# Designs tried in a protein design run: designed miniproteins, single chains. Part 73

Each design is a single chain, and the fold is of that chain. pLDDT is the mean over its residues in the fold that is shown.

## One batch from the design tools (miniprotein)

Design m2685
Fold by ESMFold2-Fast:
Structure m2685 (fold): chain A 58 residues (1-58)
Amino acid sequence: MEIKVKGKDGEEALKIVEKLLKENGITPEELENMSQEEIIELIKKLGKEKGLDIEVEF
């Protein structure tokens, strides 16, 4: 599973996503308790609110 942000791939996109989750009060501990599907859905929702085009690729 690969996370992409508009015009960015790999490590940079992952950093953007991690920062976005942190800014919305989602801690790494909380992420460990979530399913992968729940994490993907949350990331997409938060990204859209910030004007980011975030896609998950398989």
Scores: mean pLDDT 70

Design m2686
Fold by ESMFold2-Fast:
Structure m2686 (fold): chain A 74 residues (1-74)
Amino acid sequence: KREELERKLQEGLGRLLATLRELAERVGDERAEELLEPRLRELSEAFEKSEDLEERIEYVEEALRVAEEVLREV
């Protein structure tokens, strides 16, 4: 089960990074940070504090949803 969760976390992080890269390419690095920082700050802090893989996966999935929303709005 842990190996499955680790794989899911890596897949989620990969999708998040790809979405963040697409946003940065579309609006520029500075604008991407302006749009994402206030929306992702709490999720980033929660992710760093979490020691549970399932919680970390949930935070990454929520961050991905936020990044995808921002990408649709620009």
Scores: mean pLDDT 80

Design m2687
Fold by ESMFold2-Fast:
Structure m2687 (fold): chain A 70 residues (1-70)
Amino acid sequence: SEIDELLREAEALLPEAARVSPELEQGVRDLIRLLRMARELESRGNTGTARLILDQARQMLRVLRRELEK
């Protein structure tokens, strides 16, 4: 699923973010928490709330990737 793909991507970023700064590491950990919450909500049938959280998680991933490119 898209959520599982984003989770793998976020988890892969964690060691790189940790090497760059504690703030980026925390950002990636926050992203992972949001994605896990979206997955749980979707599994419980709360697809609307899961979709909103997934949209927020996608935005966070884009910002974190941009910061890691510096």
Scores: mean pLDDT 85

Design m2688
Fold by ESMFold2-Fast:
Structure m2688 (fold): chain A 55 residues (1-55)
Amino acid sequence: SLQEQLREAMFEVARLTLEVMLALVDPEASAEEIERLHEELQRAAAEEKALLAQL
């Protein structure tokens, strides 16, 4: 259902947001790793926005 897809998209955005925040305070995290996490977060956020537009 649309609600299940939205729930999963919201969970993915929350998970990736936490991963980005943790990487930003991790002295061992590379700029490349942070950039990849940002790209994943942007993709997840776009998916959530597309699902919300279907409501």
Scores: mean pLDDT 85

Design m2689
Fold by ESMFold2-Fast:
Structure m2689 (fold): chain A 88 residues (1-88)
Amino acid sequence: GKEELQKLINERIALELRIIGLELDIERLKKEIEELKKKLETSSGKEAEELEKKIKELEKKIEELEREIKELEERIKEIEEKIKKLEE
C-alpha cells in the first residue's frame, strides 16, 4: 500500500537528483570545450593537436553522460507507471 508508493517516490526523486548532477557535469564539460576551442583558434602544430585530442575526449565523455541520463529517464518512466497503478 502506502509504504510501497513512498519507496517508489523516493527512488524516482533519487534518480531525478542523479540526472540533475549529470546535467550539471555536461554543462561544465561544454564550457570547458568552448574555452579549448577558443585556444585552438590561436594554436598551431603540437599544441593544436593536443587541444583537438582533449576536445574529442571531453565530447566522448558528454556522449557517455547523455547515454546515462537516457537510461535513468527510462527507469523514471517505469517508476511513474508503477506509481500510477498504485494510485488507481
Scores: mean pLDDT 89

Design m2690
Fold by ESMFold2-Fast:
Structure m2690 (fold): chain A 92 residues (1-92)
Amino acid sequence: MLSQEEFDEEVERALVLIGATVALNAAKRKNADPEIIELLERVIDAATGSLDELRKTLREALQKLGVEVPDDASVLELARAFIRAVDEKIKE
């Protein structure tokens, strides 16, 4: 049986993977900047690894997009901020 922590980790990764994939499809349809496409692909790749790698990748992507986030932000909070920043860049 998965521990609660392992289950929560898998749920967080799955939610980030879904959100980033939806955002990538939207960015491609709107002919978004190649840098945004690359950031989305990096986040999707990181979502198949560890939560620490995913958190690091999300923070690096947010820094490149000029978005400030708290040091104690959860993976889901980082993912939400990242998806919002991507959506704002492709809508403008």
Scores: mean pLDDT 80

Design m2691
Fold by ESMFold2-Fast:
Structure m2691 (fold): chain A 58 residues (1-58)
Amino acid sequence: SEAEIRHELYKKIVEIAEETVERLKEAGDDQKEREKILAEAHKRIEELVKEAKKKLAE
């Protein structure tokens, strides 16, 4: 169902957000590492959204 696909998507996004917060905490003031962590998180979320859109289109 559409609701189940959205639930799973947001659940995974929350998990990525929590991991990203911890990684940023470990990186401290290292701006290059922080930018890398954020870029990786954005890419993972983008792929999850893309996958969810494909499932919703079926």
Scores: mean pLDDT 85

Design m2692
Fold by ESMFold2-Fast:
Structure m2692 (fold): chain A 64 residues (1-64)
Amino acid sequence: HMEGELLLAYAAMILAIAKSDKGATPEQIERLEKLYNELEEAVKKGDLETAREKFQEMLDLYRS
């Protein structure tokens, strides 16, 4: 329970920071939003392994 909620909270923060960054491209923001939605669906299904994978993809994209 707690892990999925924390992943969503951190993912939302990453997305918010990226959207405020004038250096981020519209394509990067769109991809981050898609990954956030996929992470949210995984958490709703209780699929924490997929949720962790989607969160890692968001981190990798944000750091790139």
Scores: mean pLDDT 80

Design m2693
Fold by ESMFold2-Fast:
Structure m2693 (fold): chain A 89 residues (1-89)
Amino acid sequence: SMTQRIRQAVDYVRQGRNSDAVRVLQQFVSRPTAVVIVRDIMVGISRGQSDDDIVQQAQQTYQRYQQGDPDVQQRVRQMQQVLDTPVTV
């Protein structure tokens, strides 16, 4: 389920394995959407939130995206543009 993948993503982010967190979420969402969710997880961890609170907030971001929330949709579009740009030294 998406909830189980979000919990796995939280565990990976806590281990510094952000690429693995993105990959497990990509089973349910596009890569830009997965990166947005992972960034929200990172912010939750930095604020000292519990895993349950982080998972709940990540689920809310996912639901808002599916419901066409313009703020979340804009964050995903901006992330798509970043990911389409090659990493230049």
Scores: mean pLDDT 83

Design m2694
Fold by ESMFold2-Fast:
Structure m2694 (fold): chain A 60 residues (1-60)
Amino acid sequence: SVAEELAKRKAELEERERQAYLTSYQNFLEMVEAKRKAGEELSPTEEKILQEVKEKLAKL
C-alpha cells in the first residue's frame, strides 16, 4: 500500500542520515587521534564528545 511505501521510504531516509552521522563520528575520532599524536591536549568538551562517539560506535 501507499502507506507502507511511505513508511519504508522514511525508514530508508532515516537510516541514510544515521550512516552519514556514523561517518562523521569516525572522522571525529581520526581528528582526535591526530591531535593526540601531535601532542595537542583535548578540551573537556572534546573529551566528552569522544566518549559519546566511542559508545555509539561500540553499539554497532
Scores: mean pLDDT 79

Design m2695
Fold by ESMFold2-Fast:
Structure m2695 (fold): chain A 60 residues (1-60)
Amino acid sequence: SLIEELEEAARQMEAAAEELREEARRRGGASPREETLITLLEAVAASSRYLAEKLREKAE
């Protein structure tokens, strides 16, 4: 379902952001480009979760 796809997309984006933060931490810090990418991944994940929640509310 679209709800499940949005939740899965959110999980994948969250995992990618966490992995990038860990790699950056190991190197002593994130580049500006990496910070931008991490922020975008977190924003996409939050948006996907928000849409999934709104679709659930509409289905009930």
Scores: mean pLDDT 85

Design m2696
Fold by ESMFold2-Fast:
Structure m2696 (fold): chain A 58 residues (1-58)
Amino acid sequence: SSSFQQKLDNDINVALARMALWMQDFDTAEEMIKKITDPKLREEMEKLLEAAKKKALS
């Protein structure tokens, strides 16, 4: 895929993961995060997922 298409796909998956986290749909968030190919974006989203899960358990 072109670098532009990959950037766009990553941005879409980040947006969908954030929406899923807001809805507390952690399964959907994990699926969207796994599709992120940018390691920096994936790491940031994984940190948000862990924080959201900890908040849900508190």
Scores: mean pLDDT 84

Design m2697
Fold by ESMFold2-Fast:
Structure m2697 (fold): chain A 72 residues (1-72)
Amino acid sequence: ADEYFEKGLEYYKKGDYEKAVEYFEKAIELSPEDHPKLGRIYFYLSVALGALGKYEEAEKYYQKAKEIGSKQ
């Protein structure tokens, strides 16, 4: 999980938002529901999706990030 999240952050920092989304989605798929970084992964996924113009998907994941952050 952490490996894919860090890889996603590398692509995000390089401006490769398509690959960033791919790796963030992979990190979520491999993360348990109680993973301590899950809210952070959803947050970065929402930002990368917004950068790609996928605003509806970005909004969905932003709400997931907020819900998880509020339950810490």
Scores: mean pLDDT 78

Design m2698
Fold by ESMFold2-Fast:
Structure m2698 (fold): chain A 62 residues (1-62)
Amino acid sequence: GNREVALQILEAMDIAGKESISREEAVKLGREYFGLSEEQVNALFREMGKETLSREDLLSLL
């Protein structure tokens, strides 16, 4: 679900040293580090209603 995707994107941000992540960056890093599909990442960003997410945005889902 979106909670598991949010946790994986948060981990990808930590690995990459990022405090925020765009949808396109999240698709690339999520695929590279965790094998996330573009559809899974897009579903999360649709739920959040934003094109860029902060660590706090992602933590709000956990």
Scores: mean pLDDT 85

Design m2699
Fold by ESMFold2-Fast:
Formats: structure tokens, sequence, C-alpha cells
Structure m2699 (fold): chain A 92 residues (1-92)
């Protein structure tokens, strides 16, 4: 939904301010956030944020490949999707 898209844009902005690049894609209740150029410490922070999102009741997965971090959230409503993206952004 619109709130999830707004949170995704903020996550992309924060990643860029931290020296990385990011992209977000929203398809219904499925959200994918990809961060490229993240340092190992930033990737660990993002994983921690994703874990908190899972503890809030959302279905989420995180994949790390070198300097690329991908978060996928599925089955979330607009509020839960936005919260997950904000949690990941705070880890950057």
Amino acid sequence: GKKTEEAGKEAVKRAKEAGAEAEVKVEGDKVTLTIKGANVGQAIGAIGGATEAILLGAEASVKVQGDEVTLTVEGADDKAGAAALRSVAAGL
C-alpha cells in the first residue's frame, strides 16, 4: 500500500546517505528491499532490523550476498510492511 511505498522511499534515501544504493518494490502484500554496497556491519544491522520485523508477526526473509542485502516481507498489511522497512532502514 501507499504507506509501505513511502517507507520504502525513506529506506532507499537512508541507504544512499550511508553510501549504499537501494531499491524497493511493492506488489500487493509483498515487499522487496535490495541494498547494494552495504558494509558487513551495515548488513548485520539490516538483518537485526529484519528479525525485529518478524517478531512483530510479519513473514520476512533476508538474504546476504557479499555487499548486497535483500529483504522480502510477505503477508503484511500496509502498516506492518511500513514498519518492517523502517526497522531495516534504522539498521543502516
Scores: mean pLDDT 71

Design m2700
Fold by ESMFold2-Fast:
Structure m2700 (fold): chain A 60 residues (1-60)
Amino acid sequence: MKEELEEEIKEALFDIAVGIAKVMVRNGVSEEDAIAFVESVLKKLGLEDKLPEARAAIRA
């Protein structure tokens, strides 16, 4: 129960971070800076393995 809640929160935070990065790129921030932001967030969440997925989503 508690672990399941933590996983759902991490997924929501991943989606929010990717969403913010896409808004950053749309408003003239470089893809490299947007990816660096997402990488920082994912490292804090322990989701470093999701970084390739985030990069693909931002570049799509």
Scores: mean pLDDT 79

Design m2701
Fold by ESMFold2-Fast:
Structure m2701 (fold): chain A 111 residues (1-111)
Amino acid sequence: MEEAAEKARRAAELAWEAAAALDPEEAAELAERAAEEAEEAAKLGEGEAKEYAERAAEAARRAAEMARRAAEAEASGDGVKATAARMAALAGAVGAAVEAERAARAAEEEE
């Protein structure tokens, strides 16, 4: 597998783990790692592979930010804000995983 495809696949795996995490702090850490792998994939990729990897990185960073907001809201006792932030973090993590999978496929096609 090309190096760009390998990094994009790792980003997807980490993003799916972030989506499955029950602890918002763990979700934030996993989403940050997904963003880092997606950023590496974007540096190594070209064309559509690079574009999908850049979108994956953006979605993963948003997921990490929302997961941190969920943790803060839970600590402050704001259950409504915590739930909204958790849902946003989940959506971001799933989005990052899908875009990272697209980046991996595009990198394999471009070779």
Scores: mean pLDDT 86

Design m2702
Fold by ESMFold2-Fast:
Structure m2702 (fold): chain A 71 residues (1-71)
Amino acid sequence: SSEEALEKGEELAKQGRYDEAVEYYKQAIELSKTDEEKLRAATNLSRLLISLGRVAEAVRVYKEVLEELEK
């Protein structure tokens, strides 16, 4: 589920396994069934990407999710 993928991503990030955490957060977005789940996963992914200096990717992720939520 989206929640399980999000939880795994959070745990991996705590372990410093950032690339794996990014992939699990992306899976959490893909598996999301509600706008709330999708926004939460995207917010966690964006925060992690910003902390890694990957700001352009974070902006893109947030923009894509917001565009989908407007439909």
Scores: mean pLDDT 83

Design m2703
Fold by ESMFold2-Fast:
Structure m2703 (fold): chain A 59 residues (1-59)
Amino acid sequence: DRVRKEIITSGVVVALALGKEQGIAEARRIANRLGLSEEEMERVVKETEEAIDKALQEL
């Protein structure tokens, strides 16, 4: 759970600096590096996209 939260946070930070596509790519990169299953990666990427969208709505 902590690892998942850190992936999401990293994706959001990158998205706020470089845009949503880069934020999603960062989350996917970290998940791949940590050896997450395809199912876990799909879930964390979706959670990261939702977190990015929420953060961008508050700008």
Scores: mean pLDDT 83

Design m2704
Fold by ESMFold2-Fast:
Structure m2704 (fold): chain A 95 residues (1-95)
Amino acid sequence: KTPLEKALDEALKIVDEMIERGEVTDEDIERFKKALDEVVKNAPKELQKILETDRKNIIKMLERAKTLSPEEVRRLMENIKGALEGLKLLFERLK
């Protein structure tokens, strides 16, 4: 696996953990932020600016998710999971 694939797999693992628990903690946000930093760092240069904007928006959503119900957390995390899986497929197509 490439460093980019490893970073995306780590981000997906953290999302799955939040879905299972139905909550977002400060530890989850810190781990997820580090995983997304590695995704942006290892992405193609042309995509880095867009991905950095998306990363900032996702982190803001996670901070707000700390006060959401378990059902709302799971719905939000499923949407983030779909976006990350879509990004992984896009990078596989660019190989």
Scores: mean pLDDT 84

Design m2705
Fold by ESMFold2-Fast:
Structure m2705 (fold): chain A 100 residues (1-100)
Amino acid sequence: MKETLEELEKLLEELNKEIAEASKTMSWMDQALLLALGGELTMALIKARGALERGEPVEKIAEEMLKTVEEVKEELEELLPDAEKIKKILDEIIELIKKM
């Protein structure tokens, strides 16, 4: 579990770098939304770590995190339909959460 969270952190760092690069060419409104979506994923990871440290069930933590990631993925694909690299990272994040 700790190792899975460390892998998720690395993937989120990679995703946020891609989001930051994509945001440079977008309108200020889309840039703000894109950065906010990246922030939601980071907050979900922080919440998951805290919940694991409190001894909450891994299945519940994984389910809540998966829901957030899937919702963010839908919004990111709407904003960046051609961002293949972002889609790939999101799919890797989803697979890691499913293995929790």
Scores: mean pLDDT 82

Design m2706
Fold by ESMFold2-Fast:
Structure m2706 (fold): chain A 119 residues (1-119)
Amino acid sequence: AVTLTESGGGTVAEGGSVTLSRKVSGVDFSKHSVAWFRQRPGQERERVALISADGSFRAYDPSVAGRATISRDNSKSTSYLDLSNLQVEDTATYYSALAPDNSGTFTHWGAGTQLTVTA
């Protein structure tokens, strides 16, 4: 499968906002749930947001609840993670991954995009 990496990272001041995105190719995107994960230095990957294949269900980790919006455009095979009111603790490499609609197993990982939040 041809897979593009995540984009939209960079350096942002605290209190700012960012939109992360990933376009996927070579997979039936409309049949897959999408999750966004982050990995802080020295930590394991944690899931921050999830959206169902049809977009009807969304879930967020408490660390980003109220500050994050996950969305998808199945016509463009693209997923988005909008983060607002950024905190220094949001500094991480962000990844997206796909799972079949009823599976807990995420595959088709991107290479990641680095977000650095400065005080």
Scores: mean pLDDT 84

Design m2707
Fold by ESMFold2-Fast:
Structure m2707 (fold): chain A 67 residues (1-67)
Amino acid sequence: SNEEFAKKVEEQLKVMREAAEKLGLEEVLKKIDEVSPEIIKLAKEGKFEEAEKKLQELENLGVRALL
């Protein structure tokens, strides 16, 4: 359901934000804060593919920052 997907998205964003904060990745943290509201909105609207693409973009940014 949209509610289940939105909950998963919110949890994933929370985990990513906590990790970025603990690791001092300020640019990643800033980007998460900027785009999280849009990703959550997309998930609540049932736009699953668009929400997933935005999540992957954030994950890729985080992975690159750790390398």
Scores: mean pLDDT 81

Design m2708
Fold by ESMFold2-Fast:
Structure m2708 (fold): chain A 80 residues (1-80)
Amino acid sequence: GYEVGKEAGTALEESAKLNTLSEEKIEEAAKNLVEQILEKVSREDLPGALEGLREVAEESKNEQGKKALEIAVEKLEEEI
C-alpha cells in the first residue's frame, strides 16, 4: 500500500511540473490518482497508501502538484 501511494503521488507531481494545469485538470488528476490506488491496493492496505500519498504531498515543492496531491489525499480519506 505505502509504496503504491508514494509512487502514484510522485508520478502526479512530476507530471504537474511539466504542464501548466487548469483547476479542472488538477481535480481530474487527483481523481485519476485515487482511482489508480483503489485498483492496485486492497482495502486493508489503503491506510498505508494514504500515508505514502500524504508524505509526497507534504514534501511537494510544486504548487499545482501539491494542490492536486492534497485533493487526492482528501478523496482517498473518504474511501477509508
Scores: mean pLDDT 81

Design m2709
Fold by ESMFold2-Fast:
Parts: C-alpha cells; structure tokens; sequence
Structure m2709 (fold): chain A 62 residues (1-62)
C-alpha cells in the first residue's frame, strides 16, 4: 500500500540520518517497488526515491 511505502521511505530517511547507508538504500528500494506497483513506473514519487538512492550511493563512496 501507499501507506507502507511512505513508512519505508521514512525508515530510509532515519537510517540515512544515522549514517547507515546500506540500510537506507534497502528501505528506499522497498518503497520504490511498492510505489511502482501502486502508482505505475515513472511516477514522480518513484523518481524522487531514485534520486535519493543515487545521493546515498555517492555519499557511501565519497
């Protein structure tokens, strides 16, 4: 459900704040999957999550 996806996105934000980048990426991936199933691929919410995952990947490496 959208509610579950929003909760997972929030958990991802909390993991990022704690510096746990791997866990944050995992939560964001789960949220993205639910949004894709409910709203359809290419929806703005999915694009926002993809950008957040990219930012996390960069912060983990640099």
Amino acid sequence: SIEEALELKELGNEAFKAGNYDQAIQFYDQAEEIFAKVLGPGHPEINKIAVNILKLAVNKVT
Scores: mean pLDDT 73

Design m2710
Fold by ESMFold2-Fast:
Structure m2710 (fold): chain A 65 residues (1-65)
Amino acid sequence: SMEKGLKSGEFMEELIREGWSPEEASKKGEELFGKPSEEQREIAREIAEKLREIGEEFEKEIKEE
């Protein structure tokens, strides 16, 4: 369901906060929550892109000198 996709996204966010890459976190999420449907994959792409942007902004803030 959509709810499972969102739950997986939250899990991926936690992993990224712990230092995992967005790609690794996404793969781990699929392992635990199962592969999403095609519709959920489209939503997951948007979430993954958002998480990537957040990660890049965080990197820029830390390494901006």
Scores: mean pLDDT 66

Design m2711
Fold by ESMFold2-Fast:
Structure m2711 (fold): chain A 78 residues (1-78)
Amino acid sequence: PAEINEMSDDELIQKAKTLSVDDFNTVRRAFGQPSEVGGLAGSPESVGLSGKTMPQIILDDQGKDVLKEMIYQAEKAA
């Protein structure tokens, strides 16, 4: 939705954390995310070795546009 385009980085991370595990994992696979830290669970709320959640790692490694697109695709399907 248009709301995602107006969100801050923190709001995007919080939004991604509210996605179901299945929806978030489906979108992650579609984007071919390589930034899964060893030991990080397949949940957007889980923290890995870095102490960051998966959405924060995506933001740091891939950038805001990739995180926005992932959230948009997940929400559009709902």
Scores: mean pLDDT 60

Design m2712
Fold by ESMFold2-Fast:
Structure m2712 (fold): chain A 62 residues (1-62)
Amino acid sequence: SLLEQILKAAKELAEGIKEGDQDKVDAAVKKLRELGLSDDTIAEIVEIAKKNPEGIIELANL
């Protein structure tokens, strides 16, 4: 589903931030954009992932 693809990309983003892997972060942001998310929404997800990467990873594994 679209939601599953968004959650997977958000998880990759959070993992990339946690690992300091900029290539992984960039790939995840690109995927979120391809899934139709606006730049404002992507920026909000990035800020949440920076503040609580574990919370996003947990949510995506639900």
Scores: mean pLDDT 87

Design m2713
Fold by ESMFold2-Fast:
Structure m2713 (fold): chain A 58 residues (1-58)
Amino acid sequence: PLARVIEDYEAKKPGELSLKKGEIVEVLELVGGEYVRVKNVETGEEGLVPRSVLELIE
């Protein structure tokens, strides 16, 4: 499924991904708690981000 980034996020820990508002990511896995593993569709980078910064779009 695809998601849109609704808020800028700066990676704070190893394995996290920095994202900018308006970017589109592919949701790969729900890791549990507040985190989701995503792939940036433009750069191909993968990492963990808080689910609160994402909005599902399909």
Scores: mean pLDDT 79

Design m2714
Fold by ESMFold2-Fast:
Structure m2714 (fold): chain A 73 residues (1-73)
Amino acid sequence: MEEFVKELEEWAKRLIELMRKEGAPDEVIADFEKEAQELIERMKKENLSLSEGVARLVAVALDAVGRWIDEQL
């Protein structure tokens, strides 16, 4: 579990770095960080696989970016 959580945290960090590089505002990054942290906590309780965790993490990132794009329009 701990190694699994660490791997997801590393994926979240990579996504955050990519979002910052592309110019996402701090608010969007903060929203993603909060949702990612909540996801990791749920995974500890639900014992999800790493692939399921990564898929959900990517979905959370896409939702954050999508909201930001919609707010720019």
Scores: mean pLDDT 75

Design m2715
Fold by ESMFold2-Fast:
Order: C-alpha cells, then structure tokens, then sequence
Structure m2715 (fold): chain A 78 residues (1-78)
C-alpha cells in the first residue's frame, strides 16, 4: 500500500539522515548537543509523519513521491 511504502521511505530517510547529521552538523559548526537535539527532533517528526500517514492514507499517497525523492537525495550524500 501507499502507506506502507511511505512509512518505509520515512524509516530509510531517518536512518540515512541520522548517519549524515554528525558529519554534516559538525561541518556547519553545530555543537555535539545541537546535533543530538536535531536527531531527537528528526525521530519525533518521523514518528508523527508515520501516524499521520496511517490516519490519512490518501495524503500519504500524494506525499510518497516527495518522500522517495528526499530519500534518494539523502542516500546520494552517504
């Protein structure tokens, strides 16, 4: 389903972003504490988006292309 594909894209994007945050954040001059705060916010956003997708499957289908594009861009940076 579109919801399952969207949730999978979010999981993979979270994993990719969490791997990139320490190096990218340090390059941008963020402190270790700011990087950890960013990781926490990312995890909260992903959880919220998954719940939103489960409650709004038609919206998840519309957002799927955008989520998959963002995931592809994140994977290119790994």
Amino acid sequence: SAVERFKKALDEAEEAALKLLPEEGAALGLSEEEIEAAKEKLRELVEGLKKYAEENPEEAEKLLETAERILAELKEKL
Scores: mean pLDDT 79

Design m2716
Fold by ESMFold2-Fast:
Structure m2716 (fold): chain A 81 residues (1-81)
Amino acid sequence: ESERLLKEAEELAKRAEEAAKEGLENPDVASQSGAIALEAAKRIEELAKKASEEDKERLLEMARRVRQAHGDVLAFQLKSS
């Protein structure tokens, strides 16, 4: 189960990172990219609740990383506006 949860979280994080990259390259899609990253972070946090104690902290660190990427896109959007 932990392997499945980690794999799902990795896929969510990858999609969020790709979306954040697109948002940084194009301000017109930054809002959409930010929403994708935020939703991915929330989903990873929910997966952490189901994970073993060993994997829970790793998943929460992954969610924090995704939230940081969202913050970077938001900061870029504010400068571009």
Scores: mean pLDDT 76

Design m2717
Fold by ESMFold2-Fast:
Structure m2717 (fold): chain A 117 residues (1-117)
Amino acid sequence: MVEVTESGGGTFAEGGSVTLTGTVKGGELIGVSWMRERPGQPGVPIASINSSGTKVGYAEEVKGRFTISIDSSKKTAYLNMNNLKKEDTATYYNLAFVLQDGVLKMVFGEGAQVTVV
C-alpha cells in the first residue's frame, strides 16, 4: 500500500514563508508534483522533481518564490514557499509517482491548507 502525508499548512502573513512537507511510504518513489488547488479552481501542478533530484520544473507564476527539494533516503519532498501572496491561499497536494510491481501509481494525501492573510 502506498501512502502520502502532507504537513506544514496553516495561516501565514503576506510576505512570510512556509515549508510544506510530503512523505511517501510504500513502493518505489519515481518523483513528485506539488499541486495547488485554489478556491473555486481546478488543481494545477506548480512544482515537480524526480526522486534523484536531477529533473526539476516550476510553473511560471511561482518561479523565484517557491523551491522544491527531495530527500530520497526518507522519500520526503519539500515545497519552500517564500514571499507569500494572498493568491497563494490554496490546498497543496503532494502527488507522488510510485512504481509498485511494475505498475505506475499516482497517489496524494488529504492536502495541506495554506491561508495567507
Scores: mean pLDDT 87

Design m2718
Fold by ESMFold2-Fast:
Structure m2718 (fold): chain A 63 residues (1-63)
Amino acid sequence: MAEELAEETRRLLLRSGLSEESAELGGEATREAVERGVPPHAAFAGGALRGIGYQIDEELGLR
């Protein structure tokens, strides 16, 4: 379940036009959240937001 939800998060972010790095980070964050016992819907949302945040930092040159 954790890996499947992480892959769904990654695919959503890639299809939304985010970089491979941002999508991978979002997916990994979802996986970690599920493994820590966070409910699937919250883990998915949190991972997606993490990937989006990374993309914004990347586009603004904040890293």
Scores: mean pLDDT 82

Design m2719
Fold by ESMFold2-Fast:
Structure m2719 (fold): chain A 86 residues (1-86)
Amino acid sequence: MEAVAAGMAAARARADASVEELTAAAEEALERALAALEAGDREAALRHLAEAAGLAALLGRKATEEEAAEAARRLEPLARRAEAAL
């Protein structure tokens, strides 16, 4: 699963990023995943979904409860759309 490994590596490269930077990066990764799904590019979609998942894991470790709630509000609509498109 080369695409998943690449996505997780991209998330790990942001391990020292702020909560706001991680949230923005996860939002961008989910938008890219949606675009790839709409284009039928499964490899790109898996890569971006893996990046978003890795960024969400970093958010869970770094974010306060309030920061996590704000990140969830920004990411949940995109995550639901990606799940529906799979």
Scores: mean pLDDT 82

Design m2720
Fold by ESMFold2-Fast:
Structure m2720 (fold): chain A 91 residues (1-91)
Amino acid sequence: SKVEELEKMLERLEELIERVEEILEETKDDPELVKEAEILLRDAEALREEVERLLKDPNVSEKDLTLALFRLAAVESGLYVLERKIERKKA
């Protein structure tokens, strides 16, 4: 069901937000990494608000769900890139 997919997206977004918040604490002395993490956190929080709105909408379309999934994939990709940058700076 669309509700189950949206609930799974919320759970995944909460995990992603927690990880970005951990990165912000870990990288607080690196202004470039802080800036990238803050942008990613803002994008993830905006998507969480949108998914919460969609969960309250009885007329959620397949298009709305598909767009939310693409935005989630973009947040996940952004986190992957950020974590790789952190790894390279530690090596």
Scores: mean pLDDT 87

Design m2721
Fold by ESMFold2-Fast:
Structure m2721 (fold): chain A 70 residues (1-70)
Amino acid sequence: LVKEAEEKFKEGLKAYAAGDKEKAVEKLKEAKKLALEAIPELFKDEPQEVVDAIKAALEAQFDAWIAKIE
């Protein structure tokens, strides 16, 4: 999941650099989904409250960036 999220993120950045905003948004949304799915496993030793806070913060950052590109 982490590697897949990173690959989608890189694809999104490449699309953005090429001026393909639609593809950039699509790939960043895919990266967001994969990254959020990875958070519980990456922080498995943390309390659920911390995991939830990290997911919320990461989601907000992705959403803000996607909105800026759109």
Scores: mean pLDDT 80

